# Ledger of designs, part 100: designed miniproteins, single chains, continued (3)

Each design is a single chain, and the fold is of that chain. pLDDT is the mean over its residues in the fold that is shown.

## One batch from the design tools (miniprotein)

Design m11700
Fold by ESMFold2-Fast:
Structure m11700 (fold): chain A 66 residues (1-66)
Amino acid sequence: AEEIFEEARRAFEAGDYEKARELLLELERKTGELSPEELRLLAEVYDKLGDLEKAREATRRLREKE
């Protein structure tokens, strides 16, 4: 699980936002829920992809955990 998150972070840092999104969604499927750190990265990924609706949803989910 943590390994998938590290791969997602590396993809994001490399500018591969589509891969980062796919890895984070795979992580969610495996764990059932994303941690605050994982949700924060997912929100940033959606923002970079221009999916503002999904970015805001991820940010809302993050706030509910904090």
Scores: mean pLDDT 82

Design m11701
Fold by ESMFold2-Fast:
Structure m11701 (fold): chain A 111 residues (1-111)
Amino acid sequence: SLTEEIARLGDEVYRHVRAGDFEGAKKALERLAEAMARYIGPDARRHAVLLDGSPESIEKARRAVAEVRPGDVLAILSTGNLDEAKELAARVEAEHPDAHIALFSEEGFDR
């Protein structure tokens, strides 16, 4: 089922993070966002962002957050700056309460 696929893809994100494979983690995150968007509906757009502690990753994440529309999916993986990831997620929740947000970190899945 799609719910089982979403759960499996979430596990894959963490498995890649634990292995130090951030490219694999990002690909799994993008697939997870795609599966979540399919669950929500055909008009849902997906956004996947990786925060690795670099200024470049923060800037890219801020650009992606600025493009989120109501009903979109935002999947965030933080491997270096969880506070910034939480702040970006909170801003999207406040500005677009209909957006669907998934936040992943080294310490586990945060809602």
Scores: mean pLDDT 77

Design m11702
Fold by ESMFold2-Fast:
Structure m11702 (fold): chain A 71 residues (1-71)
Amino acid sequence: SLEEEAEKLGLSKTEARAVGNSIEVAALYHLQGKEEEAKRIMDDIMKVYGLSEEEVKKLFEEAEKELRERR
């Protein structure tokens, strides 16, 4: 799950859940063509939680896959 992958990056369970939820929202914005909103959420995650761009992109790609499988 997204929460489990975020925990592997050194986040607490509470932080991993928050990041997972935010990444899913960013992926939903991307699927709607709202790229600016998606980018802002990802940039905020990097800033608040200290994740690298590569780490956030990996979580985002996993969220996109999960959302496509649910539809």
Scores: mean pLDDT 83

Design m11703
Fold by ESMFold2-Fast:
Structure m11703 (fold): chain A 85 residues (1-85)
Amino acid sequence: IITEYPVNDDLSIYLGKLNDNTYGIAVVFKGELIGMIYFNKDGNIIYESLADDVSITITKVNDNTYTITVTINGKTYTITVTIPE
């Protein structure tokens, strides 16, 4: 299952569950894929592929809720996502 989190008119984040311990995020900015990461249930990034001047940070809030912080060209965007169990 892939869930879209629209942040603004230019930025969307897509969240997918790969398995019970691995989640994937795709970051789309102005219609272009600018970042893809995989992270585990503890919020640790295990794979990262980012465009220039892009950074992504994952912070675990609770067992199924994470804060995703994306910085693009010095501007920071934050969303909170909940993964269904």
Scores: mean pLDDT 83

Design m11704
Fold by ESMFold2-Fast:
Structure m11704 (fold): chain A 72 residues (1-72)
Amino acid sequence: SSAEEQAQKALAQADALMANVEKMRDDPIAADVAYGGASALRSLAKQVPLAREELLAKAEELEALGKELEAE
């Protein structure tokens, strides 16, 4: 179904955002990218109910990572 396809694409985007932030952890903009990613995933969670819980969980992880990076 289109809803399942949207959920798969949203989760793939979340995984890509997580991987990108981890890869650029030492970059000065990494915290900003993590916060931006968290906001994007929260917006996707509103649009993709089938992936909502997973997207919100990944948004929380990105926000926590952003705070950790900002504290460095």
Scores: mean pLDDT 85

Design m11705
Fold by ESMFold2-Fast:
Structure m11705 (fold): chain A 65 residues (1-65)
Amino acid sequence: PAGPSIDPVALHEAAARAGVRLVTGSDRRLEPLLAFVAEGLEDARPVTVNSFEELVALARELLAR
């Protein structure tokens, strides 16, 4: 995609390693991305994401190793 973006595959793998499942809170615009990232992680600990800024912060934390 154009511009800065979070790699959904890398985020999915990072979430799986951390044992978390990112779920959509009040910001429904994140629903398609978070559904993809959460695929196969139905049993993982849910972490609610309420905004794109929260998603970026969580992605940085998860990808920081």
Scores: mean pLDDT 75

Design m11706
Fold by ESMFold2-Fast:
Structure m11706 (fold): chain A 56 residues (1-56)
Amino acid sequence: SKEKEKKIEEAERHYRETFEEWVESLSKTLGWSREDARRFVEFVYETELEALRRSK
């Protein structure tokens, strides 16, 4: 639906805005390399976006 598409677009925008902040937080909190933190954040965001795409 159009509402679903709008929610996905809003989520994608929010994820882009918060990506670097979350990567930085994980790197500092867990001692991960920035590469590993980026991969983890990308995985989580893609998983959440896929869940939104599958919602009715």
Scores: mean pLDDT 81

Design m11707
Fold by ESMFold2-Fast:
Order: sequence, then structure tokens, then C-alpha cells
Structure m11707 (fold): chain A 100 residues (1-100)
Amino acid sequence: MEEEAKKKEEEKKKELRERIEADILVSMFRMEATVIIQALKNGKISEEEAKKLLEEALEKYRKQVEELLKKGELSEEIAEETLAELERLKEEAIAEIEKL
């Protein structure tokens, strides 16, 4: 009787942990994108170099999401949501670069 309630509680805690890991990856990408854009604004890199660095960062975090999915540390749903958010943040960063 208590075993079913404990299983539901553990499933909720697992989903929360998966969302925390996904949010960390998204936050890390957002931080790297911010640093790249600031380097461009300060004349440290070219627009082409900034776009290349953003693409490299996106691929790095995509691979991390895929590895977590393969290990069963992320559900397919959370992995898909995370990949979509990373792509959205890349598009926003490219749009900001193109406005400079």
C-alpha cells in the first residue's frame, strides 16, 4: 500500500533531477553565448568567429544532452525540450550578432 505512494514520489524526484540537469546545460550555453557576444561587442572577435563559436557551443551541449539520454539520466521528452531551448537560444544570439 505505501510502496505505490513511494514509487510516485521517487518518479517525481527523478523528473525534478532531470529538469535540474537540463536547466544547468541551458544556463551554461546561455552564459557562453553571452561571453561570445560581449567579445564581439568589444572587438575581440569577428562576426564569423562569433557565429562559429556559438555553433561549436551548441554542438557541445547537444552531445551532452544525447549522452545523458543514452545513460537514461534524461527522459526523451525532457531531452527534446532541452534541445529545442538550446536551438532557440542560438537563434536569439545569432539575431543579436546580426544587429551589431
Scores: mean pLDDT 85

Design m11708
Fold by ESMFold2-Fast:
Structure m11708 (fold): chain A 64 residues (1-64)
Amino acid sequence: MLSDEEEAKFDIELRNILVEVAEKSTDPEKIAEAERLADEAYNSTDPEKIQENLEKLKKLAEEA
């Protein structure tokens, strides 16, 4: 679990990426994938897995 401070900053960054994917993509499947990756990152206790899912989200936003 992240600290309260880290969790708050992570939540803001994650939300911004999700908004970017939703605005750029018209594909419901890509939006659903982004939401799933975000949910997995948000519920993960492993910092490496959180970072990996965040990077996948950023790539998805770039490809959208």
Scores: mean pLDDT 73

Design m11709
Fold by ESMFold2-Fast:
Parts: sequence; C-alpha cells; structure tokens
Structure m11709 (fold): chain A 66 residues (1-66)
Amino acid sequence: SMKEELEKFIEKLEERIKELEEEIAELEKELEKDPENKELKLRLQILEGIKALLEGMKAFLERKLK
C-alpha cells in the first residue's frame, strides 16, 4: 500500500539523516583542530544543507501519513 511504501521511505530518510549527523559531528571535530579551514567549513555547510532538505522531506511525508 502507499502508506507502507511511505513508511519505508521515511525509515530510509531517518537512516540517511543519522548518517549525515555522524559525518557532521566528525567534520566539526576536524574543524576544531583547524578552525580557519575554508574547505571544511564549506563541506559542513553543504552537509547541513542536505540534512535540512532530508528533514524537510521527512516532516512533509509524516504529515501526509497523519
């Protein structure tokens, strides 16, 4: 059913968000060691942007299932 497919997709989004949170945390630790590193700052900004998009999609889909 559409509901079951959406629930599985939400679970996949949750897994991707968790993976991104771990990557962001690791990059934040690297940035603490090299606070002026422009490439690390840009990489963090990109990952935070992707995370925000995935969280937005998850929230949208969760609203549709209610």
Scores: mean pLDDT 87

Design m11710
Fold by ESMFold2-Fast:
Structure m11710 (fold): chain A 77 residues (1-77)
Amino acid sequence: SAAEEVARLLREAREAALAGDLERAKELVRKAGEVALKAGADPEVVELAVEAYIAGLEGDLERARALLAEAEALYAA
């Protein structure tokens, strides 16, 4: 399923980040977003979630939290 593919890509992104390959981790997060979009996920929610994940990978936890809060608000609406 698309959800399983997204979960796999995000797991691979986490593994790449732990190995110190942040550029590969970011590419995998963006690819997970593309899979979610093709599966019919809300583009605005996907964009915010991808940006939040990338901010987290870059160590900007304040920005990651703010973007996740926006994504959650849109998803709950």
Scores: mean pLDDT 83

Design m11711
Fold by ESMFold2-Fast:
Structure m11711 (fold): chain A 77 residues (1-77)
Amino acid sequence: SLLEKIEETAEELKKTLEELKKAKEEGDEKKAEELKKKALELAARFQELYAQVTDPEDQAKAEELAAELDEKLQELL
């Protein structure tokens, strides 16, 4: 389902952002740059999937995930 793809993309993005935070803390600039690029690609994919949601219940769930991800993205990107 569309929501399932959104949830999977959100989970992968969360993992990528955690790895990015660690790379930044360790001073691994090259790894941080690669993870930042991956995070941006995953964020774009999430937005594309989110834009396709038409079911109000699925929209509410996707919006909750979007808010959580936006907070983390603002901190790290």
Scores: mean pLDDT 83

Design m11712
Fold by ESMFold2-Fast:
Structure m11712 (fold): chain A 100 residues (1-100)
Amino acid sequence: FAEEAREALENSPERPRFEEAERRLEEKVEKIADELGLPKKAKDLLVDQVRSLVAMIRSIYTLYELRHGKPEEALEEAEKLLALLEKNIEEMVKKAKESL
């Protein structure tokens, strides 16, 4: 049962999009941490924060889909939230570079 459920989730068209966004955002945060000269523990905490935020957005998408039965609308909303998160990370990079 658990194996079958996991396989079904892995074959979801939304799954790759969230995984790609997570990797892209992790790379941006790692670059920020490196440019600021943060210690490894602080860098790891920032990466964990990004993972938590992406997981939260995915959970919101899942709950919206279950409540409204409109996966296309839920996906569009989730993609907007992911884009806002990416924009916020880019703004943080810009601010950090201006401070250096």
Scores: mean pLDDT 66

Design m11713
Fold by ESMFold2-Fast:
Structure m11713 (fold): chain A 61 residues (1-61)
Amino acid sequence: MEEFRKIISELIYEGLKRGLSAETVNQIAMEIIKYIKEHPDLSLEEVRAYGEKLIEEALKK
């Protein structure tokens, strides 16, 4: 759990740094948490990749 929290925090920070609003990065964080709950065998690397995909999609609208 702590390792996933660190990855989520890093992804939030990256999203903010790339110009996403606080509201948008919070929605991304919630979606990542939901994804982890639905896929309990996910690696930290897979979680990071999913979060980065969500950030890219949010930046493209």
Scores: mean pLDDT 81

Design m11715
Fold by ESMFold2-Fast:
Structure m11715 (fold): chain A 84 residues (1-84)
Amino acid sequence: MELRELAERAVRLAEEAARAYAEYLLTGSEEALEEARRLAEEALRLLKEARELALESGSEEDLRLVEEALRRALEAAAAVLAAA
């Protein structure tokens, strides 16, 4: 997967994790909480992979792209990502 696609997928997963967590807060659903954690863990895994690729490339632009993706993911799902 290209670095940009990997970073964008991570942000989408973080947004999905935030939605699942919101469902948990509204309903108390343990399944929603487990889904939120699973999505958050996958988002962090993809961000880690994107960061490793950016470091290997030595590209400042790639590193900035990953930093921006991390910022967007944290804005979308800070509470869930901190718990994962």
Scores: mean pLDDT 81

Design m11716
Fold by ESMFold2-Fast:
Structure m11716 (fold): chain A 71 residues (1-71)
Amino acid sequence: DEEERRRVAEEARREFLRLAEEAAEYPEVKQGLLDVMGAMVEYARATSAEEARRAAREAIAQGEEALALVK
């Protein structure tokens, strides 16, 4: 369903932007989060909503771990 894919992409973008704001003092981590956000939005357009949601949650968890390492 294209509506579900759009919603998943919007949710992922919101979460990555939140993490990027949290990483404001760590420019390398912030840039990495923004790069992954772009890739995740493109992936969500090309795959199923369920796969996009799974991949987005995994990527966000990895982003949170990266932030924890530099804080």
Scores: mean pLDDT 77

Design m11717
Fold by ESMFold2-Fast:
Structure m11717 (fold): chain A 57 residues (1-57)
Amino acid sequence: SLIEKMLEKGLSREEALAYYFYKELGLSPDEIARILGISRSTVERLVKKAEEKLKES
């Protein structure tokens, strides 16, 4: 799956889930924060880290 591929590239489970919701489902950081039970700032950080790791793979 896409999430499994992200984990193989060194993403954490949280980074993979946040990025999946953002890119595949088109959810906003606020919506993802509600779903995952974390802050919007944490979601934005997780998405940024996921994008960095995916570019460097």
Scores: mean pLDDT 81

Design m11718
Fold by ESMFold2-Fast:
Structure m11718 (fold): chain A 64 residues (1-64)
Amino acid sequence: MVEKLKEADELVKKLEEKGISAEELAKLILEGMSARELAERAGVSQSTASRLIRLLKEILETNE
């Protein structure tokens, strides 16, 4: 669990440099944003976006 949190934190910081906050990311993922939309918005690869969405969903579900 800790290693996944570290990985998610690094990816979130990368997206914050692109103008997307961690809170905004969480809301968009919960609202059903696709990996393609996130990749296009943040200027990252679909692979990176898909991985981040998976990690954040897992963290959000566990933290509730």
Scores: mean pLDDT 71

Design m11719
Fold by ESMFold2-Fast:
Structure m11719 (fold): chain A 71 residues (1-71)
Amino acid sequence: SEALAEAYVATGRLYFELGDYEKALEYYEEALRLNPNYIEALENLAEVYRKLGDYEKAREYEAKAEKLRAE
């Protein structure tokens, strides 16, 4: 469900703003499970991984989002 994926992204953003990166990641991953090509979820996952210091994973998610924006 598109609406459900959007709700997961919105909830993930709330946790991200609260500094709960583990919860943010959990919700963004669920959004991506529902829609693997959800650009905002991919971009938000990259941001979470940057906050966690996992720059390699951050770059991977950014690259996937960028490719989808170009298509």
Scores: mean pLDDT 87

Design m11720
Fold by ESMFold2-Fast:
Structure m11720 (fold): chain A 74 residues (1-74)
Amino acid sequence: SPEEAYQKGLEAYKAGKYEEAVKYFRDAIEQMPEDDPRLPEVLRLLADAYNKLGKEQEAREAVQRSEAIEARRR
């Protein structure tokens, strides 16, 4: 479920396992419908995990996707 993937992502992130956190956050996003209110938050957490791995381009793309979703809801 998206909730299970999200929780596993948070646990991995807190443990400093950023590569695993990226996998779980991506799994959560894939399972979420496009109108899921959690999507912007999960995308920002994905961006944070990417930044910890030095994947700056992927982090920027995740932030941009989060901001675009929020803009559509305002």
Scores: mean pLDDT 85

Design m11721
Fold by ESMFold2-Fast:
Parts: structure tokens; sequence; C-alpha cells
Structure m11721 (fold): chain A 92 residues (1-92)
């Protein structure tokens, strides 16, 4: 299974549950998850997604600006990216 996709989806779901605004972009093999009005649980989930991506050999970066947190994952597989995008759109 894709551990990166699972962790990213968990972060998106946590953000939505906290009422935060989530924007997900896919540009080639680079996935960017941006959350506005992120709470503490969302920030922790985003940090866990970064750790999961790095553990699987991907390059991941987190940027925090007040209540905005952005996670960038470089080198994501097409399968993992598709899973995250489908969850973001709300499709199964």
Amino acid sequence: GSEIAKAAIDAIDTAKKEGAKVTVKLEGDTLTIEVDNAGEKTKEAMRKAKEAAEAQGAKATIEEEGDRITLTIEGISATAATGVMLRYIGDL
C-alpha cells in the first residue's frame, strides 16, 4: 500500500474535521497540500505526513505561517497522487 497516500489523506481528513480550508495541487510528481486556519491536530497530522513521505524515500517539506501550513512532497508515485486527489475531490 502507499503509506504516503494514507498519511496525506489522514492529514486532509483531519483538516476538514477541524473546519480548515484545504487546497491540494499536483504538478508532475510534486504534491502540495495547503491548509488555511489549521488547528493543532491538523498541524500534527501534516508533520506525520511529512515523516511518512521521508520514510518512503520522498522529499517532503513543511512551511508554517501562522495558521497556514503547507506540505510539499516531491517524487510521489502516480498511484499515491491519484489516491490523494480522489479523496480531496470527495470521490471514491
Scores: mean pLDDT 82

Design m11722
Fold by ESMFold2-Fast:
Structure m11722 (fold): chain A 71 residues (1-71)
Amino acid sequence: MELKERLEKYLTPGERERLRDMVRAAIEGAKKMGFKEQADEAIKALENDDYERFLEAMAKAGDGVARRRLE
């Protein structure tokens, strides 16, 4: 609840929509890099309005993708 409230306070509707688009791109990237489980967890969290779990899953996927790109 507080995380959602803070995001709405500091981001305009356009910025929130852009962030969602970036997240979708990151999910597709994670799947291509073999982090499908983290991507699936992020999608499930979004469907349940669990923004905290969603961000956690995306952070794990993003860290994995970044590490693979540097190798």
Scores: mean pLDDT 64

Design m11723
Fold by ESMFold2-Fast:
Structure m11723 (fold): chain A 92 residues (1-92)
Amino acid sequence: MDSEIHVTLEVDGRKEEFTYPENLKGTELARLIGRLMYAGTVDLPPGERARLTVKINDKVEERVLGEGEAWPVALPVNVPKNTKVEIRVERL
């Protein structure tokens, strides 16, 4: 069985994929997700917004954010095996 955590970041239709060890703690993964959200919003022009969608396995959260914004995600201390994370950033 594949024992890796998969993270996909999509910004304006461009995808980047990352693979992390299964033993990554929830606090570490939450920090990575926060950094990726920030990376997707930090270059937004003044007054522009982006729709950010974070999907962690079957859980989906969506928010409209401005420049440099992110939100905290709640994860268990032990990340489940084969966890898949998808982050999408769409400029409005």
Scores: mean pLDDT 76

Design m11724
Fold by ESMFold2-Fast:
Structure m11724 (fold): chain A 105 residues (1-105)
Amino acid sequence: MVTQPASVTVKEGETATLTASAENAASFNWYQQRPGESLQLLIEDGSKRAEGVPERFSGSMEGNSASLTISDVKKEDEATYVAVARTKEGQWFFGPGTKLTVVAK
């Protein structure tokens, strides 16, 4: 089971950090979900940014926990961010998602 906070609020232009954890996680992928859209891959294998994803998105892992960092946050970054854990045995577990809210500066 993947644990994520339900919501994070950040001011436009600041840095947001979203966290996820799962027991026995070997790695995490991060996906962006906007209303009416399919899941869009952002980060693969904890830290590998997907093609076409802006450099302001970065991922890191420490033990069973992962962080998605979004620098210079834009209003367009308002979305649900879903962490997906991969276990060492090859099982996949979807997180409940974290809703990112961006407030004007």
Scores: mean pLDDT 84

Design m11725
Fold by ESMFold2-Fast:
Structure m11725 (fold): chain A 87 residues (1-87)
Amino acid sequence: MEEAKELIEKAAEALKAGNEEEALKLNEKALELLSKEENEELRKKVLAEGQILMVEAAREAGLLSEEEAEELIKQLREKLEEAEKKL
């Protein structure tokens, strides 16, 4: 899981820098690593945490409006809470 988290953090940084192509590649690699995690709820938790970081980065990069980002983060936080309850 550490490698997947590191890739998501790098993807968020790339997105904040305006490098959408690099962000997409890093996020795709992170998703491949997450798919190998045996604990489904842990996988869902890390995925939701990573997606929240990506949405925040997209908002900072001007790719998402404040309203769009808030709506997506709300949905992702609900998924995160569901996964945490089952861990």
Scores: mean pLDDT 80

Design m11726
Fold by ESMFold2-Fast:
Structure m11726 (fold): chain A 74 residues (1-74)
Amino acid sequence: LELAKKGDPSAVKPLAEALTDPDPEVRRQAAEGLRILAEKGIKEVFEPLVRALHDPDDEVVAYAVGGLKALAEQ
């Protein structure tokens, strides 16, 4: 997730893949990484964040909402 903190768009694909992990902790970390990229204006996170809104984990959904709001404020 270090690439997400640097705003590297190459982090989008591995983070989007991690959103499909059976471990909710892995999905939460992936959603947080995508939110950080959204805050940096990386538009490629839009589709993965929309998918994360359907996650059964409330914290994953909270990160997805935060990321989509950050993109809307750009």
Scores: mean pLDDT 80

Design m11727
Fold by ESMFold2-Fast:
Structure m11727 (fold): chain A 69 residues (1-69)
Amino acid sequence: SSELEKVAKRVKEETGVSDEAAKEAARLIFENKGEVTPELAEQLAKKTGLSRIAATMALYVAKETAKEL
């Protein structure tokens, strides 16, 4: 919960995506043990309205931030 919030905050600050998109990116990274896949990027894009490129960047920021926790 608090770790998810820290990751979501960094994703929002670095990518400019919505709070909802940042939280979803953080959630997906924790559920998938830091793995970024094309399928996760597509899932995030469909749920949040992000482009696939923006979704992929959000997931990578979430992954790198989670590694620092």
Scores: mean pLDDT 86

Design m11728
Fold by ESMFold2-Fast:
Structure m11728 (fold): chain A 59 residues (1-59)
Amino acid sequence: MEEVQRLAREGARAYAAGDYRTAAELYRQASKAAEQNGDVATALVARAESERAEALARE
């Protein structure tokens, strides 16, 4: 599996498990990897998911 897809899937699993801090970190890494690949759309989506997970981690 490509690195971006791997990070996004692990982030989604953490999110589904309620581990929002881990999900935020994994989505942030997926966003950075997508930017390095020139995939701006995927990077934007992953960044939004990271921010959402981080907000939920604050209870």
Scores: mean pLDDT 81

Design m11729
Fold by ESMFold2-Fast:
Structure m11729 (fold): chain A 61 residues (1-61)
Amino acid sequence: RRVMTPEELREQIEALENFKKRVEELAKAGKIDPETAEKILSNVDAQIERLRAALAEAEAK
């Protein structure tokens, strides 16, 4: 597909990592529902994994 450049992939990964950290902080502070936090973190982890795989492929090419 190659819809995103390596720069864009790296920026997306960084954004998701920062988002994940904020969600964890909000969950610890009791600002969001624990069930919702678990759902978000699970989905974010899956997205980061996919983006890292895409970045590795793009970096090789």
Scores: mean pLDDT 79

Design m11730
Fold by ESMFold2-Fast:
Structure m11730 (fold): chain A 63 residues (1-63)
Amino acid sequence: NEAARKSAEAAKEAAKRGDSTAAAVAAYQMGLHGGREEGLRGARAGQAGDSEKAAEYAEKAAE
């Protein structure tokens, strides 16, 4: 919950600066705390260079 929120916030910050790798890592961490499917999709988006989409999926994983 606190760790999940920090991971979601990290993904958003990474997306703001266009750091798709950091966004992917944060989304993957979100998946480990719950929302596994959304976290995994976020990690894939970040690895593909889509930091905004990675942050979006990290938020959904926090649900």
Scores: mean pLDDT 72

Design m11731
Fold by ESMFold2-Fast:
Structure m11731 (fold): chain A 58 residues (1-58)
Amino acid sequence: LDFLTGEQRKELLELAESLKNKSREEQLKKIVEFLKSHGASEEEAKEIAKKLVELFTN
């Protein structure tokens, strides 16, 4: 997450919390879209999204 500002990291965490009641597929898609819009590659965004979804699902 080094490519994100502190404010963008906070926004990402708030997004992840807001998606807790959505399907895993929708959670991954929305987080990937957010990360890509802030400079992540598709591969990086997918890996980060999987880790975040794992954290708030378990």
Scores: mean pLDDT 77

Design m11732
Fold by ESMFold2-Fast:
Structure m11732 (fold): chain A 95 residues (1-95)
Amino acid sequence: SKVDELKEKIYRFIDELVERLSPPFEALLKAGKTDTPEFKRIQEVLRTLSNLAEAVANKDYKGSLDYLNQLKALGIDTPELDEIIKEIEELIEEG
């Protein structure tokens, strides 16, 4: 279904971002740089991605949209994210 395809697309987006952000996050953690703006930003992105995954799993599409917009505010501003936001908005409008 359109919903299942969108869910798979969102989980793939989450997995790709986690894979990209986990190495620099771990490097900062091991270096004891947990008070840096860089560490705090990555931590907040990873937390938001976890919350997004849970919202999608619970079929909370309005909550999912809020987390997607929070990712944009945190500096994750990509054409792929904009496409996902549009598809979630369309899904909410369809009921």
Scores: mean pLDDT 88

Design m11733
Fold by ESMFold2-Fast:
Structure m11733 (fold): chain A 72 residues (1-72)
Amino acid sequence: SMKAASEAGRAAAEAARAAGADEQGANLWGVSISLAAQGMVSEEVAAQMAARAGGIDREAGRKAVEAGIKAY
């Protein structure tokens, strides 16, 4: 659902921000995980897109994905 995808994206953005992402990077993590939750992109592709734009390391990215999955 759109609500579940939005909640997943919000959780991922919050986790990315906690890991040191700036506001733009956190928002990109949120959008990427929300799209992945809706089945529009794979979680791997979403993580690659967000890491390239968000500037957080692989471990922080893994935690952001996990936070989104738990919230979904």
Scores: mean pLDDT 74

Design m11734
Fold by ESMFold2-Fast:
Structure m11734 (fold): chain A 75 residues (1-75)
Amino acid sequence: MDKQIETIRKIAEALSGVKLSPKARRALLLAVRYVMEGDYEKAEEVLEKAAEEVKDDPEVQKALEEAIEIVREAK
């Protein structure tokens, strides 16, 4: 549980100040849910798909890529 909470905190910091689209926000909430369930693989997959779909928004894509790295490191 502590590891999951710390992972979510780091993701929140990486996305701090970034204005997410509704689609990117939904993907983030789903990924956070998977992290809380201990399913880091699905969390990573959801974030990777979202990053691919926001290629036209470099700030959002970069924030999602940082979140992906945080999830990978948490495995």
Scores: mean pLDDT 80

Design m11735
Fold by ESMFold2-Fast:
Structure m11735 (fold): chain A 85 residues (1-85)
Amino acid sequence: METAEVEIEVSDDGVKVTVRAGDRTAEFEIPGKATTEQVVAALKEAGVEPDEVSDNKVKVRGVTLDQLPRLLEAIARAAGAPPAG
């Protein structure tokens, strides 16, 4: 069973998340603004360690399908949509 690889790109227009699972690729655009450091912190809170960190990109390996929703929510919070609780 292949795990998903997640690539996160930060820009002024928002955060682009690319999920790769085998030969499948899905892209999500999260509105808001986040720094690479905020994305890294959000990933660690979701229990995921980044494999590669650059100025505008964070790459993560070994993400299970069950972990993806939590990871995407954490990234959305980092992009400027923090939860009230």
Scores: mean pLDDT 75

Design m11736
Fold by ESMFold2-Fast:
Structure m11736 (fold): chain A 59 residues (1-59)
Amino acid sequence: SAELEEKAERLRKEAVEAAQEGDLERTLAILKELSELVGVSHPFYIETALEAMRLLMAK
């Protein structure tokens, strides 16, 4: 649904922002919420998690 898509997009943005700030704990908490919303096998979750991890590891 549109509401679920909007929530997923918000969680992705929040996870990327937390990762950019180097906040590992907050990044992982948001990724957990996203995985519960869309599922761990969903491409949107996988791509978001990979992006967040790359951002965290680049610092």
Scores: mean pLDDT 84

